# Designs tried in a protein design run: designed miniproteins, single chains. Part 110

Each design is a single chain, and the fold is of that chain. pLDDT is the mean over its residues in the fold that is shown.

## One batch from the design tools (miniprotein)

Design m3819
Fold by ESMFold2-Fast:
Structure m3819 (fold): chain A 64 residues (1-64)
Amino acid sequence: DTTVNTTNMITTSINYNNMSNNYYNNSMNNMMMGMGSSPMMGSNMFGMSDDYMSMGNGYMIMGS
């Protein structure tokens, strides 16, 4: 149980760092693509294309 507890703490820390890095990388890549390319390809902001599309670039494509 102590081993499981230690593993959980380590896993949480690693996941937090990985999520943060991936989140920023995906956000940046998504914005760059949206300015000159289709936001529906490659990357997703917040892990979902819908969020990026509603930011404006997707809104422009959808024509809402």
Scores: mean pLDDT 48

Design m3820
Fold by ESMFold2-Fast:
Structure m3820 (fold): chain A 87 residues (1-87)
Amino acid sequence: MAELQAAIAHLEAQAAANADDPIKKALAQALLDFLRYLLENLSPEEAEKKLAELDERLAELGDEAVEKKWSEEEFLARVKEILEEVL
């Protein structure tokens, strides 16, 4: 859980740093909401499994986004879909 709390703090800082970029800010907020849900609702073991699944799926999504030349808006929409599926 300490690792999850550190990730939340890091994303809060990233959201603040990207305040002038609405897509990057929205992406950071979506990830923050997901991590906060894990911290509040799941055991450490369940949270670690969900984080591992998310990491794998986001890596695959990143490769697909580059190949298909997705916009930042489409990438954000797909990230939100994956976050919902992983939960």
Scores: mean pLDDT 76

Design m3821
Fold by ESMFold2-Fast:
Formats: structure tokens, sequence, C-alpha cells
Structure m3821 (fold): chain A 95 residues (1-95)
């Protein structure tokens, strides 16, 4: 399958989504300084990426990773706390 042509806006949205996922993974691993840097650079798609990674961890039952993410988001903007709360709510509803 040929790679579909991406517009610059689509490429930035995908980059932002990946950045948010990396922020959540860094937080899950206790790398809070790296997670904070990535979170600060994240736009709306980055918040969604953060939600997707948190949902993946919640669905996998990784309570330690989720506890670290919750600790991290207490020091972040409300959008990231809302993303984690939404991820945990969705994980419970998908079970």
Amino acid sequence: MERPPLTPAMEEMLADLRRGREAARAAAEGRFEEAARLAAESGPMGVFGFLVEALSLASAGDREALARIREFVEGQEERFRAAVETAEWLARRLE
C-alpha cells in the first residue's frame, strides 16, 4: 500500500498525538521531567494521545503506571487530569 499524502496540518496533528503518547509513557515510567517537557509542547491532539496511552495502561491493569501518571498530572494543566479521568472511566466501561 502506498503511503497516503499527508498535509502539513495532518503531519502536525500526528506528531502532536505521538508527543502526548510519549508524555504519558514517560510519566508511567517515572520520567516526570521529560513528561512535563512533552506535555508543555502538546496541543489538543497531544492531550488525546495522552488519553489513548492512559486508556491502554488502564485496560492492561497496570496500576503502578497509572498511579505514576496520576501523580504527574496533579502538577499539570486540567486538560491532562481530565484525560486520565476519562481514560479510566472508558476502561471501566469497555470491560
Scores: mean pLDDT 84

Design m3822
Fold by ESMFold2-Fast:
Structure m3822 (fold): chain A 104 residues (1-104)
Amino acid sequence: SAAAADALIAQGRATIEVLEGVLALVERPDATREDLEGARLVAEGGLEFAETLERAAAEDPDPAHRAELLALAERIRELAERILAGVEEQEERLREEERRRAAA
């Protein structure tokens, strides 16, 4: 229904705002292990929600709803993938810091 599509579009926009905040957190030089663990879970949840938006788009008869749902899914995937890449980079930084402390 139009109401269901509008609700998913609103949730997709809210999800993008959350992911943008999490990406900013992960990009901080002082990001902790706990920050990175939380960011990974949020990014994984974003990817699952992108799949939900893609399924909703496939079932929606309205081309405008389909286009918006797919655009939101693509943006969510982009942000989630950037978060996961940033988590991997920061985990390597933390491993290097642990190695340097062990060698001191």
Scores: mean pLDDT 90

Design m3823
Fold by ESMFold2-Fast:
Structure m3823 (fold): chain A 94 residues (1-94)
Amino acid sequence: SLDEILEQLRETLEKLREDVEKNHPDNKEALELVEEAIEEVEKLFSASKEEAIRRLRERLLELVTRANQSTDPVVANVALAIGAEYQEAIRRLE
């Protein structure tokens, strides 16, 4: 269950990366944000369910903060999109 949820999350983030690369190829900050999210999810495959939920919650708060502080609407929208996927993963894990 944990591995299936994390795999689906990773696949969704990889699709988001492809969308950002297609529509905003020069937005390095937005691309880096998605790449960092994929790398973070990859690390969760070795974590317990409880640790995965905790880390996703911590990252979700950081993504909301970044969206609110960003002057770039592309970066803000990408942060919110990643956050929504993290929130769904947390809901499925609980």
Scores: mean pLDDT 88

Design m3824
Fold by ESMFold2-Fast:
Order: C-alpha cells, then sequence, then structure tokens
Structure m3824 (fold): chain A 70 residues (1-70)
C-alpha cells in the first residue's frame, strides 16, 4: 500500500542518511512504477538509490509493493 511505501521511505531517510533530494527522486520513481510509466527506468532509479544507501533489500521491497499497486 501507499502507507507501507511511505513508512519505508521515512525509515530510509532516518536510518540510512538519505538526502531530501534522494527521498524526492525515490518517491518520484515509486509513483512512476505505480502509474506504469517508464517502469524499467524507475526500477533502476530505486535500485541505484537503495544500493547507495546500503539497503538494496529495501529497494527490492519498495519495487515489489509498487508493482502490486499497479
Amino acid sequence: SRDEINDLLVRMHLEHGMSPEEVRELARAVDDIIAGKNVEEAKRTVRRIAERAGAPELGEEIIRIALEMQ
């Protein structure tokens, strides 16, 4: 759900030191996946940001939830 994704985004910001710009970019990519727009590019963006934050598993979870909302 959207609430589950928002909770994960807040946790990534607080626990993994994600910048406000990275949070905004990640949120935009999530919205693109949910909308079915540029899905492969959006998935790459989520994975890149999550890997930089040291939490690639959270990136995959975000992608999974966003695809279920599509």
Scores: mean pLDDT 83

Design m3825
Fold by ESMFold2-Fast:
Structure m3825 (fold): chain A 85 residues (1-85)
Amino acid sequence: MMEKLREEIREAVRKLIELQEKVLERAKESDTVEEIKKILEEVKKEMGLTDEDIERIKELIRTHQDLVDEVGEPIAEELLKKAAE
């Protein structure tokens, strides 16, 4: 049962990292909160994430910080490796 929770957290962290990367890349030319919010909404739509999905991901991470800390580092290394290709 705990393995399913770990996989959900792994996917949640992966989606957040992808969201952050896309927002950061597009926000390079943006210095206002309103522009960043607009970029965030556009990226959420492109990734197929609703506001409810984002809140669920945040709640999952907040509730299980210990598991997020355990999983976050390996996921970050995997994404960096793929980016180097």
Scores: mean pLDDT 68

Design m3826
Fold by ESMFold2-Fast:
Structure m3826 (fold): chain A 66 residues (1-66)
Amino acid sequence: DEKIEKVKEEIKKLLEENGLKPPDLKAKTIEDIVNEAVLYLLENASEEEAKEIGEKIQKAVQELVS
């Protein structure tokens, strides 16, 4: 699904812009992809950075699906 791929690409871009190596996102729904990215952030970034990037991901995904 092109919408799912677009969501994955935006998340990867946001992670790279914040100095993180993007993971191979394997989830098949938009909700699960966002959850997968947030879990990755909690494991690989500071608490403050994870919150900030997580909020950016939520906003970008909402904009893409609207």
Scores: mean pLDDT 80

Design m3827
Fold by ESMFold2-Fast:
Structure m3827 (fold): chain A 87 residues (1-87)
Amino acid sequence: SLVEALERGIAALERLRAEDPAAAVTLLGVMAHELAKDPRVPQDVVDRVRALWEAALRADEAERRTLLGEAIGVLRELVAQLKAQEA
């Protein structure tokens, strides 16, 4: 399911944000690309994740961790929205 895939991706992003922020940025880019293909994902969420990914590519280490944290927040909000729609 999309929710299960997102929860796995968020867990990986949280781990990589601490251990290897550059790898976290790469994973965020892959997630943004996959979310853009799914019609269940609102376009504003896709745009927000993509903007945070693009900013993280150009950021220093401290700002990159902050932007990754913001992206994780957006993805968690998306998971909550999708779960509410299934309830």
Scores: mean pLDDT 86

Design m3828
Fold by ESMFold2-Fast:
Structure m3828 (fold): chain A 72 residues (1-72)
Amino acid sequence: SAAVEAALRRLEDIARGAAELAANDPSKESIFQQILDEYEAWARQNPELAPAHLAFLERVRAYYEQLKAEKA
């Protein structure tokens, strides 16, 4: 639904901000990874919503890896 898509876009903005903090501060990386793992576990408990939320997670992880590669 449009409401779910809007919520995922809002979450993606927040997650990208968290990814930027984690990429710039190694002390925050553990918390960032824990949040992503917990989100994935939640998504797996909701199979009808899982594809959209897992795709969201893949985008966030890809962005984080891009940020880390740019700093290497």
Scores: mean pLDDT 81

Design m3829
Fold by ESMFold2-Fast:
Structure m3829 (fold): chain A 62 residues (1-62)
Amino acid sequence: SSAQKAKAEAALAQRRAEFMAKRTSNLSPDEVEKLKALVEKIESIGKNGDAEAAKRWAAEQG
């Protein structure tokens, strides 16, 4: 439902903000851009219901 999707999106946004804050504090602007692209791709895969593929892909990226 739309309500469940909205809640899931809010939770992902919260996690994303915390993850980015921790990872970007020691990174250059270029590295921050790369992390943003990686996070967006993982979230895009997750939205398609392919959570296991997203986890595997993230693990391979290191």
Scores: mean pLDDT 70

Design m3830
Fold by ESMFold2-Fast:
Structure m3830 (fold): chain A 77 residues (1-77)
Amino acid sequence: MREKVEELVKGLIDQIKELIKQGKYKEAAEKADLLIKQLTEAIEYYKDSDPELAEILEKAKKEVEELKKKAKELLEK
């Protein structure tokens, strides 16, 4: 179960990176924002039952926040 969640999150992060690579900064920022919201909810859900998974998701959330910032900076320039 954890492995499937990690693989899904990795796939979504890779999709955002691909959108940035394609110059689709608005779409990348929107996808990143949605994923940040989903990760925040998942972290709250797992923090008591599976704290190790929650830590992995928190690290993923930080990466997505950085990608969103990058996409927004590229969109504004």
Scores: mean pLDDT 82

Design m3831
Fold by ESMFold2-Fast:
Structure m3831 (fold): chain A 98 residues (1-98)
Amino acid sequence: NAEDIVEIFRQKFPELFEQELQKVQSLEPAQVLSELDTLVGVLSIKLAVGIEPTPEEIAKLAALFDYVLRNRSDFESLPFFEQTLSDAELLLKELLST
């Protein structure tokens, strides 16, 4: 469940998560989705080459994902929305598995 994944990361990095949620509210939907897509790409490459993401990067990924989930109707008409959301969820699940 995507909601359960978000809650785990909110509990793990509460201050960083809340800081990133505050920042994302000032962005346009297309900017939020672009930031999420870029971060998924960067962190996927890091994991593939054996580099650990920072707590700040993980908290940002979780916060962006949570914001998109809670505001789905603002994003569902944008290109690559379903793909970006799916990729972000899979990456968050991978980060939980450690």
Scores: mean pLDDT 86

Design m3832
Fold by ESMFold2-Fast:
Structure m3832 (fold): chain A 90 residues (1-90)
Amino acid sequence: MEILKKALENVDRALEALDAGDLERAKQYVTEAIKNVEEALKKYKSPYLQEALMDLSTALVYLDQGDVERAKEALRRAKENLEKMLKEFE
């Protein structure tokens, strides 16, 4: 479960970076969150993790286009899916 907590932390850091106007740091945090979710998918075959990966990938596309608002929406969806996955282990 530690890897999912790291993914959530990286999503939160990406959102903070976007609020600060730091697109490059946001992209770095999203990329780390993607790696964390891919690692989690090796252990847990969950639709929530698959949706989180898709949302994070979508966020990167929006960040490359400079669409900060749609990137934030995608990151919030990824966060919701990661939180749902974590609740399955409580």
Scores: mean pLDDT 87

Design m3833
Fold by ESMFold2-Fast:
Structure m3833 (fold): chain A 78 residues (1-78)
Amino acid sequence: MQETLERLQQVEAEMQKQLAQAKTRVEALEVVLRALKEAKKIIDDALKKHPDDKVLKKWQKALDEFIKRVEEELKKAK
């Protein structure tokens, strides 16, 4: 659990640095999408170790929904 949270915090910090460099809405959305996909990999790895964790399953579903919404916004912005 602590390792998972530390990895998620690293993804957030990297996302914030990349967002500060984004010059367009499309670039900002692409940064967010990459961060969400990386966070999903971290949660998926944690779920492999703790398959019955209801909180991790809830976070996985929430991340899947956010990824879909960001992908739809990118389609509209392009």
Scores: mean pLDDT 81

Design m3834
Fold by ESMFold2-Fast:
Structure m3834 (fold): chain A 97 residues (1-97)
Amino acid sequence: AKEDLERALRAAAEGRYDEAIEHFQNAIKKDPTLLEAYVTLIEVLVMKDEPEKAISFLEELKQKYPGLKPFFDEMIKKLKNPEYREEVRKRLRERGR
């Protein structure tokens, strides 16, 4: 899990978003309690201008992990806010090349 998370974070920082998504999905599959993996995966999907995919993924996770529902509900609310999405894009651009 940690190795996949580290690979995903590196790929995201380098703008390799498709590779980052694959590594984050692998990290989550191995350890579904890695909250940072969900946050960064969502940030990558926002950077790709795919917030609908991020919302759909969070809705699926709410059904699979009901104990984390409040966390996923907050992320969905943030993703519906255009200001939050622009802040995410700015942060990822600053971490890129």
Scores: mean pLDDT 75

Design m3835
Fold by ESMFold2-Fast:
Structure m3835 (fold): chain A 64 residues (1-64)
Amino acid sequence: MPSMDQLVNDSRSLLGELWLQGAISPEQAQEWDKRIQQAYQNNDIQGVKEILQELQKLKEEYLK
């Protein structure tokens, strides 16, 4: 099972990729980053996993 640090790092990496590819606006990227930070501060591993899954789906829909 990935560590919290790994999940946060993977989520932030994917978020950065989506922003650079124009899949999301800077405002959307900031909102996603806040969600990641809140889940991390709360030790909510499941919340970070859900965020990562949502970002992965967004990548598949946009970048194909």
Scores: mean pLDDT 82

Design m3836
Fold by ESMFold2-Fast:
Structure m3836 (fold): chain A 69 residues (1-69)
Amino acid sequence: SKEEEAKKLVEEGVKALEEGDDDTFMKLIKRAVDLDRDATRAAVKESGIPSKRVSEVVARKLREIGDEI
């Protein structure tokens, strides 16, 4: 299901973030959100990553790629 796929992407993203790969984390989280935003949010909370840390990585990557908010 989309919920299961989104959770899997979050798990892979969390692993990438732990390895210092913020770019891969951002790409995987973006894909997970596109599949199921609520499942992605739940999986991020379950992973134990602070919401402030997620917001920090997202903001940093958006600045790097020049995307508008």
Scores: mean pLDDT 73

Design m3837
Fold by ESMFold2-Fast:
Structure m3837 (fold): chain A 55 residues (1-55)
Amino acid sequence: SPLEEEYRRRRAQADRAIDTLVANNPDLSDEEVERIRRAVDAHLEQRYREALAES
């Protein structure tokens, strides 16, 4: 599915962005990083569900 492919692509991009953020902010705690990852995952999944509803 094109929507599923876009979701996977965006998730991969988000993972790289978070890795860069962590590398540039080594003072972030593991708990803070986990919170950021969960928020990003929730946002991407919501967008994917909305895209499915529009299709």
Scores: mean pLDDT 83

Design m3838
Fold by ESMFold2-Fast:
Structure m3838 (fold): chain A 86 residues (1-86)
Amino acid sequence: EREEEIEGLIEELERLGYEKLARELREAAERGDEERIRRLAAEARLEIEKDVPETPKNKAMREVLELAKESLEEARKKAEEIAAKL
């Protein structure tokens, strides 16, 4: 684990509404308590997996990400079509 990995997990927890767990994980990281960090990270991942399809916040965030990805793919397909005609 690295600070970057833990910060990413904290952001995901906050995005999904697990703010208490995110705060506890951030506090453990600031203290350098590696055992607590690993335990909280594992618990956080289990909570995320359990609620993945069912929370409205989770569904909204996933829909936004899917729309962004679709827009990018459509832009690329359009560029390819233009290139094929040239």
Scores: mean pLDDT 64

Design m3839
Fold by ESMFold2-Fast:
Structure m3839 (fold): chain A 55 residues (1-55)
Amino acid sequence: MDPELVAEARAVLDRHGGDVDAATVAILNDDELLARLRAQGIGEETLAAWLRSLL
């Protein structure tokens, strides 16, 4: 996984106080970040579970 992409996802989690549901919604509304995550194999259905794994 791209470490810069992981850092950006962690920043979204921090911005939402560790709320995975709120962070997931924020990323789903960020077309550029979502496209980069999809390129790494993280789709919409796996996004929340992957974000939880970063905590």
Scores: mean pLDDT 83

Design m3840
Fold by ESMFold2-Fast:
Structure m3840 (fold): chain A 86 residues (1-86)
Amino acid sequence: SDRERLLMMAQAILEAARYLEQNDVEAAVTQLVNFLAQQLGLSAEEQEKLKKEMMDDIKKNNLSAEDLLQEMAPLVESAKRIVAEA
């Protein structure tokens, strides 16, 4: 259902945010890529390519875990509300 998909997305966002709070950008990206791969039916090779492209973009833009967490703050707050109401 749409509600179940929304809840799964919210949980993936919160898990990624938790890794960013631990200063683990690679684990956060891995969590999000795993979720997207499952939703989109990506192959293992496509999943690895997506992870590499996301990590390369983060590095090119000099984004820290703190920068990513601040960018994600509105999504994290929305995700917390979705999970709390489930």
Scores: mean pLDDT 85

Design m3841
Fold by ESMFold2-Fast:
Structure m3841 (fold): chain A 89 residues (1-89)
Amino acid sequence: NMVEALELALEWLRQDGDEKGTKIMEKALEIAKQGDIEKALEYIKDEAIKSGVDPKEVEEKLKKVRELSKKGDVYGAAGVLYELVRKAS
């Protein structure tokens, strides 16, 4: 479940004290909980690119997140989301 992966990644960002990453993930989770998973991922993409992350890396990581989430690998999806958002912070 993508919502569970976003929630887990948010918890890890909070534990690290990453205020910027936490804010990005909180907004993405809010969008996802409203039922728009794709818009939540596009929001993360836009924030990562705006913060200087390579667009090719962002696309590859978000593709991996979608694949892992579809397989039910919540921890794997959360890990990729966490890594991407930490680079954006």
Scores: mean pLDDT 88

Design m3842
Fold by ESMFold2-Fast:
Structure m3842 (fold): chain A 65 residues (1-65)
Amino acid sequence: RLKELIELAKELGVDVETVRVAYMLLSGKVSKETLERIAKIYGVTLDEAKEVSERIKKLREERAA
């Protein structure tokens, strides 16, 4: 939820909007075209979202280890 996104944004040093787009990318439920449109609205680049999603994956893996 919103609180989790804010916490992650602070931890990663990025905007809440960037984390939101990264979550959409990570879930794989949103098409590339839709994701690009949403990213543009929030002023987030797809490249930034990709890097943040990879960092989220690593954090999740570290917690599972």
Scores: mean pLDDT 76

Design m3843
Fold by ESMFold2-Fast:
Structure m3843 (fold): chain A 72 residues (1-72)
Amino acid sequence: ASEAAVLSVAADLLYIAAQVERELGDKETAIQAYRDAIDLYRKAIPGLSPEDRKRDEERLAQVEKELAELEK
């Protein structure tokens, strides 16, 4: 496994955690998890295969959208 693949998996786990915290109503914890997921996706993307990069870019866009809605 590459460093990029490890970061991608970590980002996915933080995104899941952010969604769970958002559903539970813990806005502050959800925001932090979304931010951490965004940081890890951005670090992972340059080192991924084209297929994995496309997937993570789509997830990054969704995470950024959900964070923006939560910060309103």
Scores: mean pLDDT 86

Design m3844
Fold by ESMFold2-Fast:
Structure m3844 (fold): chain A 67 residues (1-67)
Amino acid sequence: STNPYLEQAEEALRQGRYEEAVEHLKKALEEDPSLAPQGLLFADFLRSIGREDLAEELRRFVEELLA
């Protein structure tokens, strides 16, 4: 594993701590913007489990990062 924030996001996701997972992923994306595709996949996952609020927040964050 390469990015400690990404690892923390994956761990939080496994435990159902979705708000924490999004915050860790945002930090990972700030450190490494090349993770944007993973961020979008994460947002799609959050939407699929009914967390449209977090999916939208994360998708907007990625859009701003790539602007």
Scores: mean pLDDT 85

Design m3845
Fold by ESMFold2-Fast:
Structure m3845 (fold): chain A 74 residues (1-74)
Amino acid sequence: LAAELAALAEEAEASDLSDEEFRTELAARAMRLLGRALGVSEEDIEKAVKAVEEGDYEKGLEILKEAAEKVLAK
């Protein structure tokens, strides 16, 4: 997980994307990677990613955290 996030950050730095597109893409990929690793449903991951893509990183993290807590409580 941590190593995968670090590799994603390196890949992002090598990209020719604009800084803002780059940050949004990196955050979206990180959320998908983290959500799948935690066993979060694809539906909840998509909701978190959508919030990040809309620029609401805090809401995206909150959605992912709530979904992960439900998985951990199972």
Scores: mean pLDDT 73

Design m3846
Fold by ESMFold2-Fast:
Structure m3846 (fold): chain A 81 residues (1-81)
Amino acid sequence: MAKLYVAPKKATVKRGEPLPVNVSSTETGTLYVNGVNAGKIEAGETMTVTVTPQSSGEVTFELKDENGNVLASEKSTVTVV
């Protein structure tokens, strides 16, 4: 069973401040961040994705296979001050 790990799982940032999120996967696939293709991630690899939050909410990470099936998902909760 595929698993995604994201760090940080919870962050507080200023609006428009870049937030680097480290994403690792137990299986190879394509990473999607809030539904946007972020590229290929390989099993055991850690990828850094930088998000720039404009408002408080959840950033959703999904690992998909070559057929578009979601293999794993994780989220990071961001508070904008």
Scores: mean pLDDT 85

Design m3847
Fold by ESMFold2-Fast:
Structure m3847 (fold): chain A 89 residues (1-89)
Amino acid sequence: SLEEVAQAWRDVIEEDLAVLEPLASPEQLEEYRRLGERLVEAIRAGDLESAERYLTEYVRLAGEILGVPQEDVDQAIELGKGALRKALA
């Protein structure tokens, strides 16, 4: 169900926030939480286009905070989009 998918992503977001908290500014953490909340709501609504957009921004911000190479960020985004497409189909 979309609620189960949304809850799974909410759990991922909470785990990610715990990892990023000591590395990020307060402003980055607020933006990350905001993007995560919008992603979860898009998933709950079955809005794949919005979910993919918020996922892209969410992963890019995490990559910026962690200093991850752009190629790894791009790969993570494509994997996440693939998971969303399968879950919301």
Scores: mean pLDDT 87

Design m3848
Fold by ESMFold2-Fast:
Structure m3848 (fold): chain A 94 residues (1-94)
Amino acid sequence: DDLNHAQRTYNLIQSVATNALTSLDNNDYDSAIGNLQSGIDGARKLLPYSPSLSQQAIQYFQLGRQSVQNGDFDTGRQYLQQGIDYLRQAVQDT
């Protein structure tokens, strides 16, 4: 079911991108951390198909979560964006 797999992965990327960035813009850091965790979980699901790009996405989402938890929201946003970019590449590579 390649269509359902691609659609689920697309929805995950859109959710991580839209909800996490919106949460940061609204100073809702708990929701931003939750969306970063969803990004990590999504990247883990792509590891069997695109190991290198998925591992990079996981790393950047983990760095983003740590930065947000430390109150460095600008750095957290940058790492989140890099994680999303790697996740998109991993989906394309799958």
Scores: mean pLDDT 76

Design m3849
Fold by ESMFold2-Fast:
Structure m3849 (fold): chain A 67 residues (1-67)
Amino acid sequence: SDEELGKKRAELAAETAKGLAIAHGGEPYRVEGWAESATRARGVAHASAGVATVEVVDGVTTRRFEP
């Protein structure tokens, strides 16, 4: 279902953001993920060293880390 697909996409985006934050600044203290549509999801991870943001649109992943 679209609801299950949305949950999986949100979880994947959150996991990706967490991994990006760990790679750049250590263990994140806050991680969020959400699906905006069937083809769009976002993830954000907050760590003491900065913020990791992930956007997935139609299978294309964009990653940003801001110290």
Scores: mean pLDDT 82

Design m3850
Fold by ESMFold2-Fast:
Structure m3850 (fold): chain A 68 residues (1-68)
Amino acid sequence: TEAELLELVRKLAEEKGLDVERMEEETREAIAILRANPEAYRAALEAVAAKEGPAELQRLMALLMGLV
């Protein structure tokens, strides 16, 4: 899942012409924070899933990238 998120971010950055290495590093850092605080992430994910449902994948990306 983490590798899949990094691959998706890499593709999006390439399409937008952004600095792929920078975006990837920022995403890795966000994943590290998530890994250190899985309970906080799980609680936030459950709250978002209850509200959004069908947009769960997009909300996952937003939450992950929104972690600092």
Scores: mean pLDDT 62

Design m3851
Fold by ESMFold2-Fast:
Structure m3851 (fold): chain A 119 residues (1-119)
Amino acid sequence: SRMDEIERNARSSDPEVRVAAIEQLLDDELIEEDPERVLELLERGLRDSDERVRIAAVRALLHLAKRRPEFLPRILELLLRVVLDESASEDVRNVALYAIGELVERFPEFEERVLAALA
């Protein structure tokens, strides 16, 4: 299946292939067919050894949260964990913070939770 190909490519030795695999998860058809598997692959992408893959995963999680708001609490927790990870690069943390800002603007009911976590 297309998801099986994406999962194999996400494990490629080439980080460019892994980035492309994560970017394929932005496909609305895949998100509609198997949103839990998309989320699992993106959560794995957040832990990738290459910063470009981690950044791609943050961007894809933002898209998933906008498309499937029922996953917003779990996605917000994942993004907050990235922002609060002092071992993560500034670029990865900045993209995660941007994604949280976009989600709070669209779903303002989560603003107090985000502010409490960042305090």
Scores: mean pLDDT 88

Design m3852
Fold by ESMFold2-Fast:
Structure m3852 (fold): chain A 100 residues (1-100)
Amino acid sequence: MEDEELARRARELLEEELPKAEALIAEAAANDPALLAQFKEDAEAYLKRLGVGPEDEEKKEELIEKLEKKAEEEYGPAFAEAVRETARAQLELAERLVAL
C-alpha cells in the first residue's frame, strides 16, 4: 500500500540523515564551539516553537501522539508509525543539543 511506501521512505531518510546530524554535532562539540552554540540555539528555538520545555516529557509525548494520530488519519497506520519514530528522534536530538 502507498502508506507503507511512505513509511519506508521516511525511515530511509531518518536512517540516512540522523547519523549525519549526530556526526555534525559531535564534530562541532569537539572542534567548533561557535557552531555548537548555533546548533544549541536553533534546537532551543525549535522546542520553544513546539511548546516543549526542557524535560517536559508529558508535552513531548502528547505532541508525538498528536502527530501520529494525524498521520494515521491522513495516510495510514504504517506511515503513522514512521512519523512517530521520526518525531521522537527529532525531539530527542533537540533535547540532547539543549542539554549539551
Scores: mean pLDDT 78

Design m3853
Fold by ESMFold2-Fast:
Structure m3853 (fold): chain A 62 residues (1-62)
Amino acid sequence: MKGAIGEADSYETAKKAVRAVREAPGVHGGAILDENTAGATADSPELAAEAMRKGGAKGTPV
C-alpha cells in the first residue's frame, strides 16, 4: 500500500490538504484523521505527499 500522512497547523489547513489530495490524479482516497492530520492513499507515496503539500500540510510518504 502506498500513501502519505499530512500534518497541518490547523483544522482548516487539514481540510485543504484533503481536498487537494482528492483532486489529484492517481489518488485513491483521502481523509481527515485528526484536527491537524490527514491521510491519503495513491499510486505512489510521493504523489500523495505532494498533493498534501499543495494543500498546505507537511506531506510525509509512508
Scores: mean pLDDT 74

Design m3854
Fold by ESMFold2-Fast:
Structure m3854 (fold): chain A 78 residues (1-78)
Amino acid sequence: SAEEILEELLEKVEKDERVSEETKKFIKEVVEYALKTGDLRKAARELTEKALELERQGRHDEAAIVASLGAEVRALAE
């Protein structure tokens, strides 16, 4: 199910040392909101916006990971 895939994606991100604790907390809040509401499109948008913010901060590797996650979540919304 989409819920199981979201939980798996969250676990993968939480184990990724390239992602800061602040960004992990943000992702967890976004995923928990998506699981509670079913609003995958909003979750994908918030992840995309966070990736752009990280890119502006020069955190390119972290931004790419978050952008990839946003694309995966968007695909689940289709």
Scores: mean pLDDT 86

